# Designed miniproteins, single chains, continued (5), part 72

Each design is a single chain, and the fold is of that chain. pLDDT is the mean over its residues in the fold that is shown.

## One batch from the design tools (miniprotein)

Design m18496
Fold by ESMFold2-Fast:
Structure m18496 (fold): chain A 76 residues (1-76)
Amino acid sequence: TEKEKFIEAVNILKEKGYLTDEEAQIIIDAINAGKSRVEAIAPVANRVLDPKAQAALAILGSDLPPEEQVERLKKL
């Protein structure tokens, strides 16, 4: 459930153009492999130069509840 909500948030960032299909898949594969949110995002965070996309990844990697993450990401 929490994992499913996180994957949904990753897909929202992809649809908004903050993540490429490849970057979204890297994060999803890492989460499915049992990595933490921070560990899943780390390989992608160093590739992203857009400040808005960087802010979105920071929210996605935070300790915030998934529902609050989705709410904050909608405001970007």
Scores: mean pLDDT 77

Design m18497
Fold by ESMFold2-Fast:
Structure m18497 (fold): chain A 74 residues (1-74)
Amino acid sequence: MDDLLAGIAAYKAGKYEEAAELFKRAADQAKQGQHLFLTARSYYNLSRALRKLGKYEEAEKYGELSDEYLKKII
């Protein structure tokens, strides 16, 4: 949980590499705890941070994973 908030703070500060690491940890933790919405949210934020780093292919992958987890809720 803290990793998602820490990642958002890092992203707002322009620390995109640090934000990506924190969002990845948040996603892994949420996924392990079977928290579908939190997993989707973490992957979405990871995708945004990766785009800022120019890692467009990785960003697309995690964006698609976010959408998949959102579809599991509906």
Scores: mean pLDDT 83

Design m18498
Fold by ESMFold2-Fast:
Structure m18498 (fold): chain A 65 residues (1-65)
Amino acid sequence: PSVATVTIDGVEFKVEVKDGKTTLTSEKPISEEELRKGLEREAPTSPQAGTLLGALENGKLEVKS
């Protein structure tokens, strides 16, 4: 498993990728809708945000707080 951190719309997430599934963990509660909005805002300037948005739309991204 690879572990990294990413900041989306000012919120820091721990990123874990295993078997094509991505888990984002934040210490602050965030809804899937708020995460999607943040990713949509960042996607034009961040390839990582675009990739995460695609994973979210395809049900391959889980969010935990």
Scores: mean pLDDT 76

Design m18499
Fold by ESMFold2-Fast:
Structure m18499 (fold): chain A 120 residues (1-120)
Amino acid sequence: APPLARIVIAGFEAESIEEAKKKAKELADKYIAEGYDVAIVVGKTKDNKYIVYVKTKDGEEEIVEAESWEEAIEFLKKQIEKLKKKGIIEESLANSLLASLDEARSGPYLRGSYIPAAVA
């Protein structure tokens, strides 16, 4: 069987959108260098705006500025569906992550990783 993709979803706090973008890129680059296939990094600012940054080991990068946690979750779902459709992550793992994001709508997960790192 082929090896399972290694995915990290991590959260952090920043003072501003500009700081959040810089930190998100630095964290995603670090995780890809550590051997993750996909790094998803979410930054929260003091004014309750969010940065969502998705990076793959193959060099695909996407970033969005979200005005709310709900908007950030919707973008995360869209990115997970895209990764699933491209075969970058397994369907079972993608479905598990999507379910975890639905739970995350009901509360803040900004203390460390939004979702535990998925590794295989």
Scores: mean pLDDT 75

Design m18500
Fold by ESMFold2-Fast:
Parts: structure tokens; C-alpha cells; sequence
Structure m18500 (fold): chain A 91 residues (1-91)
């Protein structure tokens, strides 16, 4: 009955967004970019995805929700990466 969302734009967006989020968070942790630059880069990425998938309302609504929660999302991933780095360095 349920259609498995395999390789649909929504599934691909979640993967691409998470990969971009980690990349930006790692740059922020290394001091290569500022917090404000990280937020602006994520917003630009989401805006590009919204433009790319503008014909798919469900995808656009999801991306707008992610854009609204950028600060909280970035905080959480930075904390995760800092904890992972500490565990790797401390064994």
C-alpha cells in the first residue's frame, strides 16, 4: 500500500542536504568560515534546491521548513561533529 520513496527528489534532497550540512559544519569547526557565512551558505544551497525543484510543491515546502530551522540544524550538527572529533582524538 505505501509507496517506498526510493530515489525520489525528496529522498535525494535529504541525502544531499545532510552531506552539504556536514561539509559546512566541518569548515566552521576548522575556523575556515564564520557562523554567519555557514548559515548564508546553507541558505543559498537550499534556495538553489528550491529553484531546481520548484515544480514539486512537497519538496519546496520541505526545503522552506529546513531554511526556517537553519540555525538549530547547524547547532546540532556542529555539536555532533565536535563530539565525534573528541571521541576519535581521545579513543
Amino acid sequence: ERVEVANTPASLLTKEFNEKLREIAEKLLKGEISRKEAEEELKKFLDELIKKYSSNKSVVDTLNGMKANIEETLDKIVEILEKEKELLEKE
Scores: mean pLDDT 70

Design m18501
Fold by ESMFold2-Fast:
Structure m18501 (fold): chain A 72 residues (1-72)
Amino acid sequence: AYAAIRELDASDVDAQIALLEELKKDPEAATAFLEALFGAPATEDPAAWLDRLITVLRHAKAASAEVRAARA
């Protein structure tokens, strides 16, 4: 999970966001996914946790694009 977030490749990030949005449609699958990632049950609504992960990924993608543009 952490390594996937760190890649910040636009294609990979978009694929991860799409998977997280699909998981939000099934609360049981969302809970199982979060437990697998963190080794503990979500203390919040699983959909809220996935929304925060999606937001972090979108923000990281935007920040990474700015860094790449500055280095190009």
Scores: mean pLDDT 66

Design m18502
Fold by ESMFold2-Fast:
Structure m18502 (fold): chain A 65 residues (1-65)
Amino acid sequence: MAENLLQGAEAGEQALEAGVVSDKEARDMIARGAEGAGASKEDVERLRAAKTGREAVELARELAE
């Protein structure tokens, strides 16, 4: 589960860096990935509440630890 969360966060960060997704799209993708990896409802909501896609990436990495 943690490894899947880290992989999802890395993919989201790369997509943001490449400019192919918006902050909102990156947040949604990371939150859905975390949910699929078995993250709690509270953690998924924290990811969706992130101000930017970058913050969502950092939160997903924190959840993976």
Scores: mean pLDDT 75

Design m18503
Fold by ESMFold2-Fast:
Structure m18503 (fold): chain A 89 residues (1-89)
Amino acid sequence: DREKFLSELISILKSITDPEEKEELLESLAFFSEELVKAGLNPTDPKLDPAYLHIYKKKYSKEQIAKLVELLADGKLSAEEAIKKVEAE
C-alpha cells in the first residue's frame, strides 16, 4: 500500500528533530537512489518502497546499501528477500 508507505515515511521524517540525523538519512537515501541508477534500476519503482523504509529504520551503512543494490540488480530476489539477506549478515 503506497499510501501507508508514504504516511510512514512522512511520519519518520517529521519525527527527526536533529538536522544532522535528517541530513544523514537524506544522504543514505540519495546514495541508494544513485546506486540503483548505476545498476540500471528505477529508483521510483514502488516495489522498492520496503527497502527505503529499512535503510532508515535499521540505519544501513553504505556497505549494506551497496549489497542491497547488488542483490536487487541480480534480479533473483524480491525486495523483501534482499532486505532479509542483507540484515542476516
Scores: mean pLDDT 76

Design m18504
Fold by ESMFold2-Fast:
Structure m18504 (fold): chain A 65 residues (1-65)
Amino acid sequence: MIATEEELQKLLEKKMKGDLDAEELAEAIKEVLEENNLIPSKKIVEKIYSLDPKLGEELAKKYGL
């Protein structure tokens, strides 16, 4: 299943409380996607790039986007 940005955000908020730094967010996103069998769309990766280019690059590489 391809995850929406909103769905990912809600899952992260449920799992982690407070603000996440870039490295924590990258790991949390990776774990959430794997735990829920979700694949990020190119649109989600593009939105993440607007917030944190490093996170977007890691996700693109992992999921072949």
Scores: mean pLDDT 66

Design m18505
Fold by ESMFold2-Fast:
Structure m18505 (fold): chain A 68 residues (1-68)
Amino acid sequence: MTGEQAARLVGVILRLMADPELRLSVAEIAELSGASRAYVSKVLREFVEKGQLEREREGRRTLYRATP
């Protein structure tokens, strides 16, 4: 992972926090940031553990959103 990919990932997470209606999957965040799905999952888990994001299940897909 490069610093550029890390910066893009942070940008996507900030967009999620700025828009309470926005929901993105690990796959969508990985595509938007260029980061691996494994790394995206790890970072998102840390934000969920800190109460900044919530994980929602939509059928067979897991989506992430800002905590209300």
Scores: mean pLDDT 80

Design m18506
Fold by ESMFold2-Fast:
Structure m18506 (fold): chain A 63 residues (1-63)
Amino acid sequence: SHMAERAVKEGEYALKQGRKDDAKIAFLEAVRLLGDENALKQVEEAFEKGDYEKALEIAREAV
């Protein structure tokens, strides 16, 4: 989905600017658009652990 790909890019940009909450919202939006329940859970867990790079990788692999 073009919308999911855009959301991942927006989240990556937010993460580079230190806007972690915006990055989380964007990555969760991307994986919800795809209906990938496993990716959704993995992104949430990565953010809970402070592993923002892993959250980005999961979101990228899902789109």
Scores: mean pLDDT 85

Design m18507
Fold by ESMFold2-Fast:
Structure m18507 (fold): chain A 88 residues (1-88)
Amino acid sequence: GYQPPAFETERLSAEEVAARLEELLPDSTPEVQAAIRELIDYLLKTKRSLSKATLDRILALVRDLDRFLRLVEEEGVPTEEARAIVEA
């Protein structure tokens, strides 16, 4: 069967990446919102495209970070316990 090349065959424009990151803003903590906005601004200024694999990795890291910060900052969970919950 046809197998596509196992390297950056699908790339997303800075605007497409920014739109995907903006979808995370409403459910994110203030610190994560600030980081996402800075990343969006950087991407739009540089017009930097990303591979889908890189975007998926960034989205996963942002979600994990948001959950960690929410547990620590909003729910007062100790950092070690919050880390264990996010890693599960």
Scores: mean pLDDT 73

Design m18508
Fold by ESMFold2-Fast:
Structure m18508 (fold): chain A 76 residues (1-76)
Amino acid sequence: SEKEKLIEEIIKKFEEYGVPQSVIDELREFLSKLETEELEILLEILKRAEELKKLNKEEMIKLFEDFKKDVKEKKE
């Protein structure tokens, strides 16, 4: 499905930066709870972040924490 493809693409980017498997597992669970439109927005944010600043494993983990906070705070 489109949703599964988006989840895989996001996870692949985190894996490329060497994020630990435990964090990848948490990310997969988090992303599985999102709608396709939210996944597309997160992927766009991630791609933009890659272009605008240096990213490493720690910065990627921080991005994931920021994603979780944003979604939780805006959940109706």
Scores: mean pLDDT 78

Design m18509
Fold by ESMFold2-Fast:
Structure m18509 (fold): chain A 84 residues (1-84)
Amino acid sequence: SEIEKDPLGAEALRDYMKGLMAALSGDEYSGYKYFIEAANKLLELYKETGDEKYIEYAKQILTDGARVAKEAGLDEVAEKLLKE
């Protein structure tokens, strides 16, 4: 029954939140890694389901992560996230 829920989607959201917390604390490397992990998990959901909404969620996470990183002064992280 749990296979019919999106536990990978829940992990993507947790990774995104960890990325935000790391970026806001100035941990540039962990912030970048968590944002990429979150996006990759959403793209994995797209490959499993065929639902393009997961591509849009991945784009949203990378864009929002880049904005937060830039606001925190992590310009290099923001640039890397936008280059994809």
Scores: mean pLDDT 74

Design m18510
Fold by ESMFold2-Fast:
Structure m18510 (fold): chain A 96 residues (1-96)
Amino acid sequence: MAEVTVVSAADLEAAVRAALERAHADPGIVDLALKLVEDSGADEVRIEVHPDGSIVVLGIDSKTGEVLGILVAGNVSPEDPSRAAVGAVVLKGLKN
C-alpha cells in the first residue's frame, strides 16, 4: 500500500529529508526534492511512497492547496542512481 506523508513545519527541509530517508530514498532524490521546495516556494510537502518503491513529492501552497511543484522518482535504488533524475517539474500554479 502507498504511504502518504504530509509535512508542514518551520523546519520543512529537515522534515522532508527525514521522511525521504525513512523511505530509503537516494541522496540525489532528497536533494532534488529540497530544490523543488525551494524553487517552487511551497510551504507544505506531500510525499507518497508507492509499493513498487516509486516516490512522488508534491510542493503545495498550504493557503490555497495549489500544487506548485512535483517530483517523480521511480524505484529508487543505490544500484541505479539515474533514478534520481527521472522527473522534477516546477509548476508555480501558472497556466499560459
Scores: mean pLDDT 66

Design m18511
Fold by ESMFold2-Fast:
Structure m18511 (fold): chain A 80 residues (1-80)
Amino acid sequence: GEELEQLRLENKGAIHTVANLVPDEALRNKVQLLLEEQVNKMLDNGASEAELALFLAEVAEKLGDAELADTFRRQAELLA
């Protein structure tokens, strides 16, 4: 529905922020596509906004940004 499309658009902004943690431009673009695919799969399987925020937090932490990861975890708490 429109709600899923709106969530996809909102999540593209968050995905772009996380992908920008990658300093190499070509690798950044690849990471962005992989994150978009994973988020779309999660949404198609009924994932909540809180679950998506937790996923992005885990990715940000793995990419070395603990501050951004903490920000997404706080967002997840507000959405739960």
Scores: mean pLDDT 79

Design m18512
Fold by ESMFold2-Fast:
Formats: C-alpha cells, sequence, structure tokens
Structure m18512 (fold): chain A 71 residues (1-71)
C-alpha cells in the first residue's frame, strides 16, 4: 500500500478537528497514513518533521506555506 505522510500545523484547529475522519477515509482506501503535527511553522521544525515523515512515507503532504520553508 502507498504510505502517505501528513504534515500539519498544530495551530490549525480546523484541520486538526478533521484529522481523525480524514485518516480513517484514507486508510479505508488502502493507504498507510503517518501524521506529524508541528507546534510552529518555523523552518527548523518543518524540516525536522518532513525528515521524520520522509523516512516512513512514500509521499508527504503539507501546506504551500510549509513547503516554502523547505526551499
Amino acid sequence: AMRLGLLLDGSDAEALALLPEGVAALEARGYEVHVRVVESTSKEEVEKAYRELSAVSDVVLLSPEMAEKLA
């Protein structure tokens, strides 16, 4: 199964509230889901979380804001 990494902003209460339903929907479709929540969107914290997710995931999904921190 494809391994999906989800990198989320811990301050995004709406995204966090929807996370359990979203994970369940992806797992029901045969994906393996790994989640990392960052307490801040600093470059250091985003890079660390991305590195951790990349070790266990085939694809990492993150916001455009967080993706820019990796550039």
Scores: mean pLDDT 82

Design m18513
Fold by ESMFold2-Fast:
Structure m18513 (fold): chain A 68 residues (1-68)
Amino acid sequence: VKEEVKRKLDELRRLVAEGAPTVEIQRKIAEVYELIKKLSPEDRKEAMKELQKILDEYQAAVDAREAA
């Protein structure tokens, strides 16, 4: 489960960097959340921290696109 979460977070990070469609990014976020909720409380905190960094990058990209 931990390795699966790391892989999904890496996939999400790549999708955000590539400017993938919002629908694909949202689907990957949902997959990550489903995996995170199965982790121990300590592992969930770590995974949520990494997810939040990716979400912050995604929000910045969306804001830039809307401003254009």
Scores: mean pLDDT 79

Design m18514
Fold by ESMFold2-Fast:
Structure m18514 (fold): chain A 66 residues (1-66)
Amino acid sequence: VPEPSERLKRAATEAVERHAGLRGEEAERAGYGVAQILLGLGLASDEDPEEVQREAADRVARALLG
C-alpha cells in the first residue's frame, strides 16, 4: 500500500478526532490507520479532490470508532 499523503492523513486524523474524541499523537496514530485503510481499499487517494478524501475518511472513522 502506498504511504498516505499528509493531506489524507490530516483528513483521517480530523475524522478520528470528531468520532472518537482522541487528541494529539493518539489521534494521529489512529488517523494513520484510517488513511491506510482508505488507500488499501481504494476508497480515497491523493488524486481525489479534498472533499472526497474528507468524506471517505469521515465514513471509515465513524464505522470503526463511532
Scores: mean pLDDT 79

Design m18515
Fold by ESMFold2-Fast:
Structure m18515 (fold): chain A 62 residues (1-62)
Amino acid sequence: SVIIQPGLIAEIIRAGGKEATMETLLKIAQAMIDRNVDQSDREAFAEIVEEVTGIPRSVILK
């Protein structure tokens, strides 16, 4: 299972709006599962989020 940080959810809502949020979260979760990424791997997590959302890694990793 994947645990998504509340701060990241808030950032996605601001950037993508309410309608985009659930679809975006599902894409991130599925990508993490498919690539067998551990939640503790912040670098790999940030890479997936950047690929899916276009939000720069520097914003995700702060």
Scores: mean pLDDT 66

Design m18516
Fold by ESMFold2-Fast:
Structure m18516 (fold): chain A 80 residues (1-80)
Amino acid sequence: SLEERLAEAKEKLSKADPELVKKALEGLEELYKNPSIEKLLELAEKFPKEVLLPAAIVFESSLPTPDLAFIKLIENILKS
């Protein structure tokens, strides 16, 4: 469930560098406001998988209508 994934994501981010987490969340917010494949690939290159994926789960869960397809898109890019 999204609730279980959110709890795990929060725990992972609590152990990460706070400044790195903040920058990842800022990048995800910018991508949300101005979507582009180029910006998504830039985020995947800038941030480790263990930070970017939990940050994406936390970010989407903070929205009124979480986009699970966006989370899956990030997962697929990070698996490549």
Scores: mean pLDDT 81

Design m18517
Fold by ESMFold2-Fast:
Order: C-alpha cells, then structure tokens, then sequence
Structure m18517 (fold): chain A 100 residues (1-100)
C-alpha cells in the first residue's frame, strides 16, 4: 500500500541518519524492525517517536537539524495518505527543533 511504502521510506531514512550516531544505532535498528513488523499505526508512531527522541538526545546539532528536516519531509509525504500521522510527525519535528 502507499502507507506501507511511506512508512518503509521513513524508517529507512531514520536508520540512515542513525549511522551518524553509532552509540544508538542498534537501539534504532531494533525499533525500525518492530515498526516494519507492525500493522498498527499507533505502535509504528510510538516506535518512531522513541527513535527520534533518542537520536535528538544523543546526536550533534547537525544530526538534530538533519533529523528535523527529514521528519518534516515525512510529514509532508504522509499529509494526503494519513493526516493524523502527518500532524504527529510535524509536532515531533517542532519538539526536536526546540533543542537547537
């Protein structure tokens, strides 16, 4: 489905950014694996939020800026397919930008 395609792309982008933060890479990989195995939107969002918050906690300013931009792009992609997911991703991007 379009939703599964968007989730797969978003989770792949999260994992790619996590390569810049090797201390949390395995934490991110485990949550991405769980999210890909889930069919539940709320569980996928919870796992993505945990991943994003962990990356923002440990990552450099440059990583946090890249992460915020990627999450904002994902929110735009989800807007037509799942507006509820898009809204939560926008809120999360704003949360992590406040740490800059």
Amino acid sequence: SMMDTLWRAFLADLQEIAKQVPEVLEFVRERVREALASTDREERLRLAEETIRKLAEVGSKEVIEQLAEMVEAAARAFEEVDPATARRLRELAEEIRRKL
Scores: mean pLDDT 89

Design m18518
Fold by ESMFold2-Fast:
Formats: sequence, C-alpha cells, structure tokens
Structure m18518 (fold): chain A 81 residues (1-81)
Amino acid sequence: SMLEELEELLEKLKNADPNDVQTVYDIVLEIMGLLSKAGMLDEASRLFELLKEYLAAKTDEERKKAKERIIELVEKAIKKL
C-alpha cells in the first residue's frame, strides 16, 4: 500500500547519513511523489521547500537539522493518511 511505501521510505530517511546528499535527495523525491499521488499537495509543497533548505545547508549540523524537519513533516503527513 502507499502507506507501507511511505513508512519504508521514512525509515530509510531516518537511517540515511544527513551528509549523504544524493541518498537524502532521492528518498525525499520519492516521498514527495507519493504524497502528491495521495492528494497531499500542501504537504508535498512544504516538503519541497524543506528539501531546498536542506540542499542550501552549508554545514553538517545545518544538514542534520534540515533532515530532522523533513522527517517531522513526513511523520505528520503519514498520520493524516
């Protein structure tokens, strides 16, 4: 189900190194696609803004914090499904 796919991607995101930019980017894009298919367009849009902040981060600590904000948004989105 879409919920199971989102939960699996969330777990992968939680376990990803915040400085592995390519891995975080790929997982977040997959989550964004699934949220869009679920009709959660506002959540998908906010996730895209958080992804841009993550990509603009200049330090490891900023990337870690941006990843944590992304995880929080995805967890809240899953609870609405």
Scores: mean pLDDT 91

Design m18519
Fold by ESMFold2-Fast:
Structure m18519 (fold): chain A 86 residues (1-86)
Amino acid sequence: SEAIARLEAASKAWKETEEDKKLLPAAFERWSKEYNISVEQARKILEALRKNGGEVAKKALEVYEKNKELPDEEKFKLIVEEIVKL
């Protein structure tokens, strides 16, 4: 759960606008509940989140929903790939 702890820390440290409050909790809840993300993936998500805020959470949820049939490892790989492009 080191990856989950890092995502929770990112959520707490993030500057919360009203929009971010709606998107970030849902994104972190889904990521943490569905699968343990690697430490490296969590770091990339954290950096993208710090740069792009609510758009990162929105994009992550979009990618996750479109690929929910894939294995968890492949889903998070795709999420990381899309997030780091932001």
Scores: mean pLDDT 57

Design m18520
Fold by ESMFold2-Fast:
Structure m18520 (fold): chain A 55 residues (1-55)
Amino acid sequence: SEADKIIEQIEEALRNKDYVTVLELQEQLQKYMETLPPDEARKVDRKLQEVYKAV
């Protein structure tokens, strides 16, 4: 999905300490999540939180 692609890019940017790219991708993901039903948005948010916990 589009969300999974953006999350993968955020994970890579975090590992590279590319915080400018992280901020840009987080904004892009937030805008995408606004187009999703609430239950799907929550699933994306949980995946993102796991990435932050791992790196």
Scores: mean pLDDT 82

Design m18521
Fold by ESMFold2-Fast:
Structure m18521 (fold): chain A 70 residues (1-70)
Amino acid sequence: DIDTSEATATGETEDEKIANTIRLVARGAKLNEESKKALKKWYEDILKSRDFSPEAVEALKKEYEEALKL
């Protein structure tokens, strides 16, 4: 499992920290398909663990989709 607390990168807002964490995990996943599955599960778990604004959900989805291209 991905530890959100340890993986969270720098950022001023919670949404920015999550987006930066997605990017950091995606860098690790570039050479490993299992890491991509872990990133998807972590992303889905994050979205259901908190009430995000619609704008935050959209921004996080965009970061996640960009991360999958790496």
Scores: mean pLDDT 64

Design m18522
Fold by ESMFold2-Fast:
Structure m18522 (fold): chain A 77 residues (1-77)
Amino acid sequence: MSKEELEKKARKGVEQIEKLEDEEARKTLVSILAKELVEAVGPEEAIKILEELAKQTKNEVVRKILEEEIKRIREEL
């Protein structure tokens, strides 16, 4: 998968997560998305993609979940 295709898939994933009402389900899906990104491009590049997604989202709850996941990945570096 190209980086551009991966970023597009990740943006669509975040849009689906924004439609969920359950915060626990949102956290689970963000964790899965982050893991897929790390496996595809490595932790440093995954952080950059997640930071861009956090900046683009208009949902404050989803933004905070993305920022929390970014912190977890950084702790592994």
Scores: mean pLDDT 82

Design m18523
Fold by ESMFold2-Fast:
Structure m18523 (fold): chain A 57 residues (1-57)
Amino acid sequence: SLQGALDAAMATRNARRQKAIDEKAEEAVKLHRETAGLDIDLEKAKNVKPAEVRVAP
């Protein structure tokens, strides 16, 4: 049916869009985690947490 064919076409278009969005979102999350990790490491260094980490294996 035409409705079924249109729904299938829309589903395919939405799937392609979702995949593209997921790819960009995953890249953004990775970049965000990298920058957040650096900030956390800097804060730990300032707060003398590294001294305890040095003692802990």
Scores: mean pLDDT 67

Design m18524
Fold by ESMFold2-Fast:
Structure m18524 (fold): chain A 76 residues (1-76)
Amino acid sequence: MLYTARLTAKGVSEEQAKKAVEAAREAGADAGYVVHEDGTATITLQAESEETLKKAVEAVKKALGKPVEVEQLEAE
């Protein structure tokens, strides 16, 4: 089972997105990011457990220090 979350934040630089992804990986999740031309960043997190995914989401929120929209998806 693979848990996936997509996080969207506005006004995030590539450096901030990279730092957030590193924090998510330290929490045990796989993570990737895309920074769009309008300054919106999309961070995708994947983990084998819901607990690990929740820790990764919190790590990203703390690293960015900005409002983050979270969409959680479960892939089986």
Scores: mean pLDDT 80

Design m18525
Fold by ESMFold2-Fast:
Structure m18525 (fold): chain A 84 residues (1-84)
Amino acid sequence: SMEEIKEYIHALMLLIAVETELWLLERSPNMPKEQKEAILAQVEADLAEVEGIAARLSDEEMKKKLLERIAEVRKRLAAVKEKL
């Protein structure tokens, strides 16, 4: 549906933001720990919202695309958190 397509686009925009923030954290090892943790908290919140959208999607193709990208982002997030 058109409503579902809008939710999918919103999730993709959130994933782009999350991926960009993770990229910046990966390139900024000297960023203060408190600032890194604040950015990571925002990443976790946005990722949870994307996961909620994926869970609600009836379109299996859109759902699969989001879940695959979520899995890759979660791997990157875990690696960044280990380096804190």
Scores: mean pLDDT 88

Design m18526
Fold by ESMFold2-Fast:
Order: sequence, then C-alpha cells, then structure tokens
Structure m18526 (fold): chain A 77 residues (1-77)
Amino acid sequence: SREEIEKKIREEIEELAEKHGLSEEEKELLLEAALGAVSGKIDLEKLKKLLELREERHGDSSYREEALEKIEELVKS
C-alpha cells in the first residue's frame, strides 16, 4: 500500500541520515525526492542529478551512491 511504501522510504532515509550525518534540511530534501520518484512526480534521472549536485557540495560520494541504490530499490518495489 501507499502507506507501507511511504513508511519504508522514511525508515530508509532516517537510516541514511544517521549513517552519513545528514542535516534535517538534507534529510527532508532526500525524503521529498524519494517520495516524488515513487509517486511519479519526479523522474528517476532528475533524482540522480539532484544527488550528484549534493555530492559536489559535500564531497561525499559514498552517501550519494548508497542513497541512489536505496531509492531505486524503493521505486522498484
């Protein structure tokens, strides 16, 4: 169901935020992008570009790669 998908997305984003020390703003942006991708409001390719831009600002590619992998898995489920 939509509620189950949204709950799973929130749990995965919280886990990423704790692991990589994301700010509340970064966590909210990532959550919005992930929920948008699942609901069809955002193209998955646009989501990848948003994460790449964030990686440039933070210099942390491991966070970007892990976030992309989790979001792709959530979109496929």
Scores: mean pLDDT 68

Design m18527
Fold by ESMFold2-Fast:
Structure m18527 (fold): chain A 74 residues (1-74)
Amino acid sequence: SSALLAQVQQDIAAVTKQAKDLYLKAKQKGHQYWEQLVNLVRDFYDWLKTLGPISQQAILQAATAIEQAMKAAD
């Protein structure tokens, strides 16, 4: 479904923004924000794994976006 693909792209963008915000907080304020970041990313990947045929591509896109956002924050 094109609607599902659009929703997944919106969710990737939202989680990427939240991950970047948590990463910046973790760098400044310490260890509790690292746990929140790890849990956010893990839970999101676990959900993406349930999407069937699009799972592999969605996970790759999410991983790339999150990694790029965190590197840009450094």
Scores: mean pLDDT 85

Design m18528
Fold by ESMFold2-Fast:
Structure m18528 (fold): chain A 140 residues (1-140)
Amino acid sequence: RARSEATTLTHQGIQKRREKKYKEAAALFDQALRLEPANATALINLGRALAMLGKYEEAIEYLNKAIELAGKLDVIARSTLADVYLRAGKYEEAIKLYKEVVKLSPQNPEALRHLADAYKRAGKFKEAGALLLKAKEIEA
């Protein structure tokens, strides 16, 4: 029953996050993680909620744990962590993670656009332009 309770709390937290009630969402995900500490879905969504609250350091900690538990191929955890670094102004860290996401999904034009945005925010407009051109070629 602890697993079903953690699943219910995680689902309730996702609904609160969609309602932009990030503090309530974070509390529900925290309760889910007390019941099931290795719940990668709850860790990723807690990281998202904490980032929306401006708690970037805490968000990074939970998302790193999610990547370790979900394995090296968890595109969602890596992309979410890259988004948090981008919001925190950590552009080099965001670029590194988005490069890993692109490597895992080389024909995903959205992944290329996210990497291009990170380069643009880092002031690397030439690199950003090349990635946007590649994304457009995949969508053609």
Scores: mean pLDDT 87

Design m18529
Fold by ESMFold2-Fast:
Structure m18529 (fold): chain A 88 residues (1-88)
Amino acid sequence: MEELRRELEELKEEFKRLSKEISEALANKDAEKLQALKKRLDELLDRIQELTLRAEAAGDLELSMEAGALEVGVASQILSIDKWLEKS
């Protein structure tokens, strides 16, 4: 359980770093960078989904809910990038 909590915090910090890079790429209208960042978000989303399932299996409902919230945030960013790239 403590190990899963550490993994969740690591994923949260990675998402914060990616969010900053996305904001910078959007400001610069850098479509190539946004495509690369989207790929990293897709990889991050897979890792969050695996963590959520592991938390549920461990009976850690609080951690599962926090991981699920992070999953929604990452998925929302992916959709935003897709929509921006479609218009570019």
Scores: mean pLDDT 85

Design m18530
Fold by ESMFold2-Fast:
Structure m18530 (fold): chain A 89 residues (1-89)
Amino acid sequence: MERVRELAERLARLATSLGEPVDVEEVARELERLLAAVEAAGGDGELTLEALEYGLEGEEARLAGDEETAKALFEKAKELFAETRAKAA
């Protein structure tokens, strides 16, 4: 899945910059397992993936010192997680 691979590469790059190098393949497999588990629970895998992407963008913005952008991105991530969680309930 193209978006999962891209997200895994971005997460691995962020982790390496923080001194915690991780295997991109391992991150990609864990993301695929998470999305499959969300869908199995009745949630929306696409919304979960989008929420994770916003969360990562928020963390990147926070590290760059853009606190306002980070806050907006984290709020969007929370909104999407709430939406997929509501579908799973």
Scores: mean pLDDT 79

Design m18531
Fold by ESMFold2-Fast:
Parts: structure tokens; sequence; C-alpha cells
Structure m18531 (fold): chain A 70 residues (1-70)
């Protein structure tokens, strides 16, 4: 379904941002870390929007999956 695909895409992007953030900390690149933190915050807003959409469709499985990302 489209909800499942969007949920998986958001999870993949958040995991990528997490890995990049860890690397930025190791490298002492605090400017990049600040950029990644801002991007992660925007991505979490997209997760909250998708949770709302999943609730409207009664997809409690997707809601639980997405809530674990927050």
Amino acid sequence: SELEKKADELKKKLDELSREGTRAVIEGNYEELARLQKETAEMKKDVEKLISDAKKEGRTDIVKYLEEML
C-alpha cells in the first residue's frame, strides 16, 4: 500500500540521517550536525502527518510502526 511504502521511505531516511549525525559527531563537524538535526526535525513532522493519515484509514499497525520512529 502507499502508506506502507511512505512509512518505509521515512524510516530509511531517518536511519540515514542518524548515521550521518553519528559521523558528524565523530568528525567534530558541528555545522553539519546542526543541519542534520534541523532536517531530522522536519522529517519527524512528516512522520506525524503520516500517522494522522494512517489513523484515518484505520491502519493501527502503521500507526504503531511510525510512532516507534518518534
Scores: mean pLDDT 85

